# Ledger of designs, part 107: designed miniproteins, single chains

Each design is a single chain, and the fold is of that chain. pLDDT is the mean over its residues in the fold that is shown.

## One batch from the design tools (miniprotein)

Design m3715
Fold by ESMFold2-Fast:
Structure m3715 (fold): chain A 140 residues (1-140)
Amino acid sequence: DLSPEERALSRRLLEEAVAAYRAGDLRTAARYLLGAMLAVDPAVLEEVLASGDVKEIARRLKNLLKPSEEARELLRELLGEETAERLEKEDPDFFALLANIVEGARGVVSREALRESLRRLVETGDLVEGLRPMVEDLAA
């Protein structure tokens, strides 16, 4: 359960992500979408997103990454148990980032867009390209 203030912030950030995407600015759209998924001010993400490396982003955001047990379980289901166990062991900050994205994405984007985004994030390590399927689904 998000606070009323956190729900209002996430709603506003989702609207800004769609507006940026429609304007052709996928990087800004990804920043707002990540802010909405994590319930954090996108201003704190400006420098973090400059690297584009999802593992470096996860490391910098680690103190904000507090995914629920339900989100962790859904992430394991979406990635498959073997991939999820390997990722949690080798890069727990990255696993926590993906679980927070899962938590924020529930009820916002389709399961198919979420699964494709998680696949791209794991395979490419590029946050902007990884979030593209979710931004496209949200803007549809």
Scores: mean pLDDT 82

Design m3716
Fold by ESMFold2-Fast:
Structure m3716 (fold): chain A 74 residues (1-74)
Amino acid sequence: SAAAAEAAARAGRAAGLALGDEELAKKMQTGGYVIGQEDAAMAEAVAREFRRGAEAARAGDLPKAIEHVGRAGG
């Protein structure tokens, strides 16, 4: 659904911004949107991993942030 695509896109952008990379944020936003349009359940899983990545990045746990973002993005 469009709502799932937009939610995954927002989560991806937030994760990239939390990592301090505007270009990565744009790429993650686009990837999340595409996945969300194809499969809503996959979009939810991707959004959860992006949110966990953003939380880890804000907490200063960069290795954990990268692990979660890697699971989301592919």
Scores: mean pLDDT 79

Design m3717
Fold by ESMFold2-Fast:
Parts: sequence; C-alpha cells; structure tokens
Structure m3717 (fold): chain A 100 residues (1-100)
Amino acid sequence: GQQIGQQQIDRLISTLRRLGLSDDTIQRGSQLVQSSIQMGLNGSSPDDIIDETIRQGQRLLDDGIPLIAVSTIINSISRYIGDIYGTSSQDITDRMINSL
C-alpha cells in the first residue's frame, strides 16, 4: 500500500547518506522517488513510470550526479514498481540501468 512508498524513500535517504552523497543529491533522489510513487497512486502504468525514471536518471547523470547514486534511486523505484504491480524489481532495475 502507501506505506511501501514511504519505506522506499526512507531506505533511499539512509543509503545515499551512508554513501556520503550531498544533501542536494539526496533531495533530488527523494523527489524522483516521490514523483514515481505519485504516478503509481494516480494509476500510471509501470512502463510510464519506467520511461519517466529513465529520463530523470539521464538528467541526473548529465548534471554530474554519480552513477552509484542514480543506480540507488533506480533500485528504490524498481522495488516500488515491483511491490505495487507484482513484477520483478531486478528486471526493472536492469532495464532502467541499461537505458542510461
């Protein structure tokens, strides 16, 4: 349910902090995950969420955010999609990363 989305945000923040990423990177990652959760709650398809995540992930890389941070953000969104749509989070993660 809605609790799943908040758990993914909390895990993302904790992981990015442990990796020593900046507060700006953590905030941008949290906003992207929140946006993906909102898309899911609004009834967007998993493909729409995936496509938006790929676009925003590429933007983060273009802005100089390191791949380890972007991969962590993508993994959080993939877990959220897997939890709400019953799909493989690993397959979604691989699809997104390969598109960057």
Scores: mean pLDDT 84

Design m3718
Fold by ESMFold2-Fast:
Structure m3718 (fold): chain A 85 residues (1-85)
Amino acid sequence: SAVEKILNQIRELTSSMEKSKKEQVEELLEELRRAVEEVDMDLFVQKRQEILSIVKESNLPKETILEIETNLAVLHLHLSVRRLF
């Protein structure tokens, strides 16, 4: 699915992070996937913010962080459209 492709892209972008932080992001991505499946906007926004907090503290390149933010924004838009229909 389009959702799974975006989640996998975020996993690839975070692959160079410290193991502990990478494992935290992986758990949060699973909860983010659940929020999309259940159309739970409040849960999605919460988990998106938690992922971005970890990513911004991870010493990843600025362009990599921006790409992660962009992928999360695309998922947010997808969920917003689904919520209206």
Scores: mean pLDDT 86

Design m3719
Fold by ESMFold2-Fast:
Structure m3719 (fold): chain A 99 residues (1-99)
Amino acid sequence: LLDQADADIDRAKAIVEENKGEALRITLSADEAGVITVTVERDPSVEPRKLPPGAAEAIVDALAANPGRSVELHGVDPETALAIIDAARARNAERKAAL
């Protein structure tokens, strides 16, 4: 499960890094163990927008505290997408260390 989540996060990061400043759709899901998976899709039909400082970390923390839930974010800019990916990776690393 953690290995799959890490692979999904790495793929998401690659998509963000290849993006030319277009908006992104980000889906975050926490499994029953609190492991977070991140998927990223291009969303060029909308204007990219930044989340407030700390919002990316807050969303990831809230999701990790509520296993079995998912959140979909639309119109996310690449900088915010990277912040979300980094926060999810950090939470998964914390979970792995607790095993």
Scores: mean pLDDT 75

Design m3720
Fold by ESMFold2-Fast:
Structure m3720 (fold): chain A 96 residues (1-96)
Amino acid sequence: GLLPIEEIREDLIEELMKLTGLSREEAEKIVDEMINGPFVLDLEKRQAFVDAVISVLKKKGIPLSERLLKLAELVKNSTDPLAQAEFLREVSLLLS
């Protein structure tokens, strides 16, 4: 089903492109794979995605929780799928 984080999908794609210089097609793939797709093992892609999420939340005036920031560091520095799932859940709660 559609997660609340999918409501900011276009914002995430645009922010990822601005932060990394990647093409739209490459940015769309990273966003979709991090949210709904297969497990992403590339730490550079994970870091770019997390940085884009944090940037979009800040631009929307959404206050960042301490839990979100701790989960962000885990997702950026590991390939732990549980940390990724909890990060996506926390983002969805902040958007609700």
Scores: mean pLDDT 83

Design m3721
Fold by ESMFold2-Fast:
Structure m3721 (fold): chain A 76 residues (1-76)
Amino acid sequence: MKELIEKAKEIAKKYSKKADEIVKLLDEAYNSKDLDKAIQLLGEAGEIANETSPPEAAKEINELIDKAVQKLRDKS
């Protein structure tokens, strides 16, 4: 989890004009005690990340977020 979130934050900071919003949502998701809220925040970060350029960077961020969501669902 931590590694996936940290990598997604690095890519967002490097390529996204909305990096601050993505990073905030990823940090809030990682620190959330509520599984449902964490998944929702990760989804919101992914939606914002779709505006990242180039498209390959947006895809990599969303792939890392999807893996994080999958790990959280395996815990529920």
Scores: mean pLDDT 82

Design m3722
Fold by ESMFold2-Fast:
Parts: sequence; C-alpha cells; structure tokens
Structure m3722 (fold): chain A 90 residues (1-90)
Amino acid sequence: MKLLGLTLEEVVDPETGLKLLVVKLTYYDEKTNTEATWSFGLPIREDVTEEELERMKEELLESLRKSGLPEEIIKAVEEGLEKAIEKILK
C-alpha cells in the first residue's frame, strides 16, 4: 500500500459546540487498484487531559489493527495523532 495523504482539520460540532480534530488518511492499495479514505474525530474540550487523548489514540490504533490495515499505514496514523495531541496540549 502507498500513503497518499494525511490531513488534520479542526471542526466544530454545531449541536454540542465541541471542537473535533478530524484526521483524514488516504491510501492506495496496489493489489486491488483502489483508493480508500479513513476519517475519524478526536474531541477537543477545554478540560481534555493528556491521559484521555492517549487513551483515544490507543483505542483508535487498536481498531485500525483489527481492521487489517498494514503496519506502515498504522504507524503513519500514530505519528499524525501524536502531532495532533501535542498541538491540543501545547
């Protein structure tokens, strides 16, 4: 598989007023000749803790592993999430 792009975007949920950090991952599977996009949101609250963000990261990475994504893609997501968490906390 080839990583095509990783995008980080902040959005606001209009119903709850919560800020979400949306991570969009696009990859290409050479075996099936298809492109796929994964997107997921991490809630950004004023009171969010480093422990909560770390737990969300771990749960998301575990879900990706269970989905059968290759480790190369999972590592790219992990690196993107680590950068996003640093931005949220500092």
Scores: mean pLDDT 73

Design m3723
Fold by ESMFold2-Fast:
Structure m3723 (fold): chain A 67 residues (1-67)
Amino acid sequence: SMEEEIAKELVSMSDEEKLELAKELGLPEAPAETLIRLLAEYYMHKRDPNASDEKIEKVIELIKKLK
């Protein structure tokens, strides 16, 4: 699923890689936990502009399981 693809991609990145990516996307500087959520929201909305908060939460839960 789209949620699983995004979760796996985010889990595969280091904290440093996530910071660099967030910088390139113009996202604010944030702690790693907040940064993961911002990136999940960005990619979910890019693939599905109507993605609900429940879908974003599903990505976060998948990240926790894959960690």
Scores: mean pLDDT 78

Design m3724
Fold by ESMFold2-Fast:
Structure m3724 (fold): chain A 71 residues (1-71)
Amino acid sequence: SLEEKVGELVYKINSLRPYRFSKEALEEMKKLVDELIELLKEHRDTPEYQAALDFAERLKKSIDAELKKLE
C-alpha cells in the first residue's frame, strides 16, 4: 500500500541520519527523499500525506545544504 511504501522510505531515511556527515549517506538520503516526494505528489490534497510531504521537502533542503558544504 501507499502507507507501507511511505513508511519504508521514512524508515530508510531515518536509518541514514546518523551518517549525515558522509557524502555517500547524504546522496543516498537525497535519492530516498526524492522518491518519497514523487510518491506523495499524487496525494498532496490528503491532509495525512501533507505532513509527510512537508517533512520530505524540509529534509531535502537540509540534505542539499549539507552536500554543498561537503563540496
Scores: mean pLDDT 77

Design m3725
Fold by ESMFold2-Fast:
Structure m3725 (fold): chain A 102 residues (1-102)
Amino acid sequence: KLAEAIREAIEESTGEKYTPEEAVELFERDYAATKAAIRAQLDALNAPAVGEEVLALFDEFREYLLEAFRNRENPEKQKEYLEKAEELLRRARELVAETKAK
């Protein structure tokens, strides 16, 4: 869902079709910026152990999103990877929220 939304948004906004490889490149740039912003926020909380755990979950999340995109022609496999990615993102968000609440 997220990887497809990124691809579709890029194609719609530019009026151009991207190859799967180009779409992955654009997604990875967006992911890198998001990860950097999250890292900066976690560093501000001065909780390095939690920061490392959250970043590890985001690395796993990225891996499943890329696998979902690579398997886009196999809808069952793509759905499986997207569901795993969504669960990891949810866990990462919960961990950050718990850290901020303390």
Scores: mean pLDDT 65

Design m3726
Fold by ESMFold2-Fast:
Structure m3726 (fold): chain A 93 residues (1-93)
Amino acid sequence: MEEARETARRLAEEGKRVLVLERTLLDEDDREALDRVVESLEREGWRLEKREEEGDRVTLVFSIDPELFEELERRARERGRVLGIGPLLVVEP
């Protein structure tokens, strides 16, 4: 817990945007779901900086450069895209 918070504080002091996720993992399905969330965030440009496990609790620290995030958001808007939806806007049937 302390190491993850220390890492998050240091990254924020460096001017990065920081996301801290805390999860309780009870079984292997929970772990697989968390791994998919991590992969999704990494695809969006977030970097996993720290993973800390204490029993069934997992704390993940992610960072992204604010300039990179703003550039990606701007490019998505210019292309008529929404970040996180992929290469085109998907409308429910």
Scores: mean pLDDT 67

Design m3727
Fold by ESMFold2-Fast:
Structure m3727 (fold): chain A 82 residues (1-82)
Amino acid sequence: SAIENAEKLIEKAEKALEEGDYPLALGYLTQAATLLGEEELHREVRRLVDDYFRGTPKEEIERRLKEIIERLREIVEKKKKE
């Protein structure tokens, strides 16, 4: 299922974030947003990738990654209900 695969990608992104691997977390979130058909969130992840490579502070990158993860989790839960 696309929903189950997206959920696994979100879990992998959370683990990558805990390990401080921001590029890996961003890669997993890009795949999850694509799999869920979430074009707006895909664009937000792309903007965060650009901000990361421009040297945006770690605290800001972590905050925005957590916000994207929470939004993707809410979408997964909504899609699972019906």
Scores: mean pLDDT 86

Design m3728
Fold by ESMFold2-Fast:
Structure m3728 (fold): chain A 86 residues (1-86)
Amino acid sequence: AARVVLKAVTYEDGTKAADSAEEFAQLTTRIAASSPKGGSAVSTGSTPQDLAEAAYRAGGVGDEVGIGGVSQDGKTYIGHGLVEPA
């Protein structure tokens, strides 16, 4: 297993979007619920562990990974995390 230690998540204007795994998971869940999709508009089961596993597969242990998306306000956000073994 792996985890992501979040360093910072900010909007493109520099405004802080989230500063913890829990806040980022909440942000991701709200985005998934509000995003227009072909198919399901809801995302359930997105946990900090799921995010860590996805980041781990992309970067690997010891790597910094970029996390990006759009908030429910339509603002683009960018975050960085360090992938660690869990």
Scores: mean pLDDT 49

Design m3729
Fold by ESMFold2-Fast:
Parts: sequence; C-alpha cells; structure tokens
Structure m3729 (fold): chain A 82 residues (1-82)
Amino acid sequence: SVGALVDHALASLDAQIEDLKAQLAQARANGDEKTAALLEQMIAQLEALKAALRANRDASEEELRALLDRHGAELQALASQL
C-alpha cells in the first residue's frame, strides 16, 4: 500500500537524519562552520520532507513521486556542496 511505502520512507529518513546529526556534531567539534551549515540545511530539508510525507500519506502515487523528486533535487544540490 501507499501508506506502507510512506512508513518505510519515513523510517529511512529518520536513519538519514540521525547519521547527519552525528556528522554535524563532528563538524562542530572540528570548527568546520561551512560543513556544519550545510548539514543543518540538509537536516531541515529531511525534516520538511518527513512532515510533507506524513501530511500526504493518502496522496496518489503521482503526487508522492512529485514530492520526492522535488525534495530530492533540493537535497542533492546541498549535498553537492559538501
């Protein structure tokens, strides 16, 4: 079901956020302000995607694909600066 797909995506996003938080802690410990700022933005984008997926778990597959593509493009743009 689409709901099960959303639940799986949310679990994957939670794991990614925890990994990025660990990287953020390390960047802050190293005084790497640029990397820390990028990681904070990536975490914020993943949290926004989680909220959007929760709000749209009854949406069509087409709407969910469009949402994932949009947020994926934003995350890729941030990740390319690391």
Scores: mean pLDDT 83

Design m3730
Fold by ESMFold2-Fast:
Structure m3730 (fold): chain A 69 residues (1-69)
Amino acid sequence: STEEELRKQLENLEKALELAKELKSRTMLQVVIHEGEELLKEAEELGYEELAKRIRELIDQAKVELSKL
């Protein structure tokens, strides 16, 4: 995948995280974590270090929100 495609996927996951937080949805938070981890693996394999950092921050936020439920 291109950096632009991965960035678009991250933007979609960021929106999904905000919705999951608003709805307090355990299932949606788990989906964000799983999809985020797959996106992180791809970003790391391709060497997109700044994008990988942003994805890790998203995953950490989703895990924190999940721990509150």
Scores: mean pLDDT 89

Design m3731
Fold by ESMFold2-Fast:
Structure m3731 (fold): chain A 62 residues (1-62)
Amino acid sequence: GAPVLPALTPEERRAIQEALRAAKEAMDKTDVDGLEGSTIASETGKAVYDAEMARIAARRAA
């Protein structure tokens, strides 16, 4: 797999997984279907991952 920076603790990894799960649940509730749904899911997953990584970085700086 691709290298992950910064290095993640198990707790931080769980936070990312939980955020991705919440994003998937929200998308399921917004009735997004088809090929457009697949593209949106991929981009949403990346955005959620990037946002959670930013939160982890901010928490480490605090």
Scores: mean pLDDT 67

Design m3732
Fold by ESMFold2-Fast:
Structure m3732 (fold): chain A 62 residues (1-62)
Amino acid sequence: SPIEEIEKILEEMKSNPNVPQDVIDTVERLLELSKTASEEQQERYLRMVKAIYDGEKDNLAA
């Protein structure tokens, strides 16, 4: 489910000391919003979370 995928990404981000706390807090907020959202909105939140994580990977590569 989108919620389970967001939870998995959040745990991966938390396990990486190079990910800023503000980014983790943002993803946690999106996870909480997804729990009361429709499945279509959950897919949108998952897409946002994936985009945030990809941006962090780019920052770590720089």
Scores: mean pLDDT 80

Design m3733
Fold by ESMFold2-Fast:
Structure m3733 (fold): chain A 87 residues (1-87)
Amino acid sequence: SAENLEKAVELLEELKKAVEEKAPKEEIRQIMDELYKVVLSLAPEEKHAHIERMYAKALEALEEGKYEEALRLAEQMVAFVVHSLLS
């Protein structure tokens, strides 16, 4: 839905700000988890496995302290879903 797409964009902007401001890892993780749930709700079932793999990579980057990489992977996950909705 348009509301869920707007929420995904808002959460991505919140994630960008949290990374920029060097928020605690737990706060960044909570934003990422919420974004992942919204992204899954937007995506067709056939794309869920791919989104799960993208999110797993983003979480690995976060656990390694690679916050900018985690953000980039989260951005790619949102872009993948947006592209899927427009195609």
Scores: mean pLDDT 86

Design m3734
Fold by ESMFold2-Fast:
Structure m3734 (fold): chain A 79 residues (1-79)
Amino acid sequence: LKKVRIEVKDATGEQVIAAVEVAAEMANKFGAKLKGKVEKVDGKWVLTLEFEDVTEEEAEELKKKIEEASGAEVEVTYE
């Protein structure tokens, strides 16, 4: 099981909401633990999502779905 951090950068509020909704749905589907924080930087949002108890395959699916749903810049870090 990998710990995965997904950051959505330079996002609008709508993009953040879309990312959070998809992240929560998928975390629930996978039985994963999800932690999140949101910060506003220079009029844009930065969302940090941290997933625990996910497989590598589930982590790739999370990244893909969040990227597709948000349409924002997405950075992924594997721990």
Scores: mean pLDDT 81

Design m3735
Fold by ESMFold2-Fast:
Structure m3735 (fold): chain A 77 residues (1-77)
Amino acid sequence: SMEKEKEEIVKRFEELVEELLAASYELNPDLSDEERAELEKQAEETKEYMKKLAEENPEEAKRIVEELEARLEALRA
């Protein structure tokens, strides 16, 4: 169903955002607690935005997820 597809897109995006946060902390170990809290806040706002985008335009949301996943995979290689 389209609802299940939207849920999968959102879930995958949330996983990728968490991976980006982890990578940011690893690459910037000198980040203060305040800076980390700011990044976490921005991550939550971005997740909420993606939930709305997936509802309005699931094809675009899927494209964004696929692009972000490819970029993260390239970064790990």
Scores: mean pLDDT 83

Design m3736
Fold by ESMFold2-Fast:
Structure m3736 (fold): chain A 78 residues (1-78)
Amino acid sequence: SLTPEQKEKILKLTVKAVKALMDGNKEEAIKYINEFLKLAVSPEAKDYLNKAIEAVKNGDYETAIENLKKAAQINLES
């Protein structure tokens, strides 16, 4: 299981990534998603995070946010 400290860090990174996407800042969004990837323990969560990065690169912010939420949910339930 993830520690409470790790869960808090994941939540903060998810919020920062979503805010960066809302601001149209691809570079900051990818930075925060990569930091989340380093903390992710589930292969399924890592897959969603990689899909989020590709969606950001393609300018598909709706798909990026959806995949970020799925990754966060899996890691927070671990």
Scores: mean pLDDT 83

Design m3737
Fold by ESMFold2-Fast:
Order: C-alpha cells, then structure tokens, then sequence
Structure m3737 (fold): chain A 85 residues (1-85)
C-alpha cells in the first residue's frame, strides 16, 4: 500500500541519518535552528497524517510503523540540534 511505501522510506531515512549523523549535523549547522525545527515538525506531522490514513484504511501495521518512524525521527533530530547549539 502507499502507506507502507511511505513507512519504508521514512524508516530508511531514519537509518541513513543514524549512519551519517556527523555529516547531517554539519549540514544542519549551516541552517538556523528555527529552520531545522520547522522542517522536523513538518516531517513529523506528515508522517502522523499518513499513519492516520493507514489506520482509517485498516492497515494498523503501517500506521504503527509510521508513528514509530515519526517518533524516532523527532528524537534523532532533537539530539542533532542539541549538538549544533
């Protein structure tokens, strides 16, 4: 399903950030903290909306994967932001 494809991509993006954390922090340091936080919030919101759609379609597995990916992305991004402050 589309929701499962979004979940897979989000999971891959989170793993990529974990593997290249130092490089991602360097790129983030070129942006304002406010711009980074806004981007993170928009990404989390989009993933949570996709989770709601998956749940409405009865794909509870995709919904849970999307919520988990959103939480992991937010947590990882907050860790990285603290390192550039």
Amino acid sequence: SRAREIARKAEEDVEELKKNKEEAIEEMSKMSVEEVREGVEKTVEALLKAAELAEEEGDLEAAERLRKAAEEFKKLAEEMIKEVE
Scores: mean pLDDT 81

Design m3738
Fold by ESMFold2-Fast:
Structure m3738 (fold): chain A 84 residues (1-84)
Amino acid sequence: SLSEEEKEKAKEEGIKVTLEELKKIGVTEEEILSLEPEELLELLIMREYGVSREEARELLASQPASAVEGAKEQIRELQEYLRK
């Protein structure tokens, strides 16, 4: 089993990878901190796939609710990391 220290390191590495990927698609740290998790998730889909906000919302509506909530939770963890 992973220790708490190993879990924290794995989480930090995951956050760093996510930040680098977000920067590559033009998402800023200010946008990450200022947007609600749902709005940021819509923005990420728009930037990654080159779709409208309406199309991004339709894509999210087609996903399992658990997957959308999981993505929002990952965004909240990213936002908490950047606020520290």
Scores: mean pLDDT 78

Design m3739
Fold by ESMFold2-Fast:
Structure m3739 (fold): chain A 75 residues (1-75)
Amino acid sequence: SMQDAREAADNALRAADLGYQVSTDESVKERLRELKERAQRALEEAERDPSTAQEQLQTIQDVLQQIMLLLMESM
């Protein structure tokens, strides 16, 4: 649903922002910015065309997983 896509995007954006604040590695920060932008664009696409909500939700979930893995590996 659109609500699920919004909640997933909110989680991804919060994870990216937290990672950006705690990271001292510029390459990690750059990748977090790129992943954050990807999640934002996926949400915008779902809001523009709700028929893509399931596909965009999957993209946002993949982005969140990548953010979490990046943060775990950079600890």
Scores: mean pLDDT 84

Design m3740
Fold by ESMFold2-Fast:
Structure m3740 (fold): chain A 92 residues (1-92)
Amino acid sequence: MEELKKLKEEIKLLETGLELLEMQRRREVPPESELAELEEKAKPVDELVEENREKLIELSKKLGKPVSPIEFFKMKLEEAKKKLKELEEELK
């Protein structure tokens, strides 16, 4: 199913985004050989952050506390992984 492919790509993008945000939070500098790859991966992650900016603000208001982009990406990743597992079970 095309939905499985889309979910796998979404999970990869969310995992990459979470890794980049965690590195930025820890102020870790990746090896120079990896910088070009990380810059390329960062572009679609930055787009996802901007697209979900309003949703992040809404969620923060709903919970009565600020939700960080890291927390938001973790929540989306858990949801996507759960959905992937459900779809894989349906394909048996």
Scores: mean pLDDT 69

Design m3741
Fold by ESMFold2-Fast:
Structure m3741 (fold): chain A 89 residues (1-89)
Amino acid sequence: APDPSDEEIKEHILEEAKKAGEEELVEKALEAIENKDYKEFEELLLKLSSLIQQALANLWLLRGGPPDVLYSLVKKTYGEEAAEKVKKL
C-alpha cells in the first residue's frame, strides 16, 4: 500500500473520532503528539476507544515518540505478554 502522509493519517483518525463523538479528545491528543507532550498524550489516550487509541499510538511512534505510550496502552488492553512484544526496542 502507498505510504500515507501525516495529514492523511490525522484526517482519518479525526474522521473516526467524529463518528465516535471523541473529536475534541482526539484533537487534543493530536496536538500533544505535535508538541511531543508525552504526559498529556498518555492521559488523553486512555480516555479514548480502543480503535482510536491504537491509531493515535501508531501515529505517536511514526513521529518518533517513545514506545512507552504503546507499552502502557497494550499492557492495560491486552496484558503483559503483548506489552513485552511492543517494548522489544
Scores: mean pLDDT 71

Design m3742
Fold by ESMFold2-Fast:
Structure m3742 (fold): chain A 89 residues (1-89)
Amino acid sequence: EEEEKREEAYKKVEEAVKEMKETMIEEGMSEEEAEEVGKRILEAFKQSIEEAKEKLAEIVKEVYLKSTDASAAAVAAGAVEALAELEKV
């Protein structure tokens, strides 16, 4: 059942995004900016793994330009973990 496995993987991605938001806020990003980044990541993962990879690279670049290097690193690390979970499905 690919859809059920995809939904479970997506829940894991949601958890990873939540942790990324907490780290980004701790590193100095505003709660509003962290929420926007989190929503964009979740939307990318709903499309496909391939689209998610490309979109996540764009989001990381944008966060790097608008925020701290630490915030960009947190997004990149969480994105790698989330993509690994989706690739298992």
Scores: mean pLDDT 69

Design m3743
Fold by ESMFold2-Fast:
Structure m3743 (fold): chain A 56 residues (1-56)
Amino acid sequence: NTLTQKDIDFIDSKKIGDTVRTLTRGGEGRTHTIKSEEEKEWLKNDPWILIVSDVK
């Protein structure tokens, strides 16, 4: 599974230091702090991630 365009746009809207929540194919939720622009690219291209959302 790949992320939707909405999920990609959400990741791209985030700044360094912002937190996001990811849901993986294994059903685990993770909280992730964005440390770099390169990390945003990793999040968008990780085939293990199903959904990205705000942690609030």
Scores: mean pLDDT 74

Design m3744
Fold by ESMFold2-Fast:
Order: structure tokens, then C-alpha cells, then sequence
Structure m3744 (fold): chain A 76 residues (1-76)
């Protein structure tokens, strides 16, 4: 894991926040953003967080997905 990988993860979390604040965002766009966050967390060795975020996103619970992503960032 590098500072560049952490920066990419922060960018992906910001993108997810932007979609959650956009009333025109589709569930498909939100799922794609959550999957990108999960993929980057897996690269950083946060496999359990990646799994939990995917499970939340599959359930349509994007607020929980974001909370998990922020918690994972705090543990890097």
C-alpha cells in the first residue's frame, strides 16, 4: 500500500459522497461507486471492510457503505 493508493481511495469515497448528495444519481451509479471503494480497500488489505461495503451496497444501504468506508480510512 502506498500514499497514491490511499489518495485514490479518498477520491473514490468523495465520488460516493457526491453521488449520495445527487438526487439524480441512480442505484446503479451508487453500486458502481461502492464497488470501486471496496476494490481499493482490498488492495490496501482491508478485505473485511471491502466485503461489508459490498454487502451494504447489494442491500441498497449506501449510507452504511459510506460509514464503513470512512471507518476503514480512519484505520489506515
Amino acid sequence: ASSADVARLIGAVIDLVGLLMDPNATPEELRAAAEEVSRLLEKLGKTDYAKQIREAADAGDFETALKLAVKALSEL
Scores: mean pLDDT 86

Design m3745
Fold by ESMFold2-Fast:
Structure m3745 (fold): chain A 61 residues (1-61)
Amino acid sequence: SPQDIRDEYLALMRAAGASDEEIEAMRETMDLVLEGSPSEEVATQMLQTILDDERRRLAAR
């Protein structure tokens, strides 16, 4: 579900040492994406793209 992708992203940020404030700001941003999306499928695609981008960023040295 899009909520599962959101939760995975937030967990990844926490594991990478993000502050609680940064995690809360991102959670609110992702919640807006979920609420503003025309369908669950669109929300899932948008959040998956964000998650994949963050995974790529963290893999960079």
Scores: mean pLDDT 79

Design m3746
Fold by ESMFold2-Fast:
Structure m3746 (fold): chain A 84 residues (1-84)
Amino acid sequence: NLEEIIKKAEEEGKKLEKEGKEKKDPELYYKAAKIYEEVVKLLRTGNVDLTGEVLGNEKLLELAEEFKKKAEEFRKKGEELEKE
């Protein structure tokens, strides 16, 4: 379940990033950032119920940091597009 949520978030995020670049639409980047932000929240607050045996604690923390960075990058991309 958690692994599937992560996979879907990554797929949707990549799709939104590609569309954002093609359309030069900052809103699509903000949507991608939001998706990753929601996953980070799940990984940090839902770990007792959602971690299972699929991912170890170290991998979950690393993944949360990676997605946090990804969300920040997408927000920056959106801001840059707005000034163009």
Scores: mean pLDDT 73

Design m3747
Fold by ESMFold2-Fast:
Structure m3747 (fold): chain A 59 residues (1-59)
Amino acid sequence: GPEAAKAGEDGGVLGVIYTEQGDAEKGRAAIEKGLEAARGDPVGEEGARKGLAAAQRAE
């Protein structure tokens, strides 16, 4: 639902921010938490996955 979708997207965004600050561990945890909260919601899951891909590129 909308709350789960937002949780996944927010987790992805927060993951990118932490990774850009050099804290890959916190970035990963934020993405994993967002993905878990969005579990079963395709929009939230996609948001979290896009965040993970962006975080990996940000190094």
Scores: mean pLDDT 74

Design m3748
Fold by ESMFold2-Fast:
Structure m3748 (fold): chain A 65 residues (1-65)
Amino acid sequence: GEEEIEKSLEELEKEGYDREVLEKFIELMKEDQRNGKVRPELQEILKYGSENGVEAFLEKLKELL
């Protein structure tokens, strides 16, 4: 749940990833979950990240934010 997400954020922050960008991503995911559908832009970014890794994911996510 939320606690597992928080621990994952702490681990990524320790690896040098921008926590503010990660927190914004989580806010967008929560908003989309309330609407019952992940927006197409987030689906594209998630797919790109799954194929190209976390750094590529974060680069695309910054373009959306």
Scores: mean pLDDT 74

Design m3749
Fold by ESMFold2-Fast:
Structure m3749 (fold): chain A 67 residues (1-67)
Amino acid sequence: MEVQSGKLDAVIDSMAEHYGISKETAEKVLREAAKEGKVEIDEEKKTVSFKDADSLKAVEEKAKEAA
């Protein structure tokens, strides 16, 4: 079940603003989470999808460590 999805650029911007990190850092966090199977990034559509609340929490923890 898809918990949350959005345009990649919008999600990066939102994360950068919310956690006080750079857009480059936010993109790196999302791509690392995608390698771990926590999120799905569609490079052609430029979208990102989170499958569950645990995936969102994992991304949040990575972003907080990067801040």
Scores: mean pLDDT 75

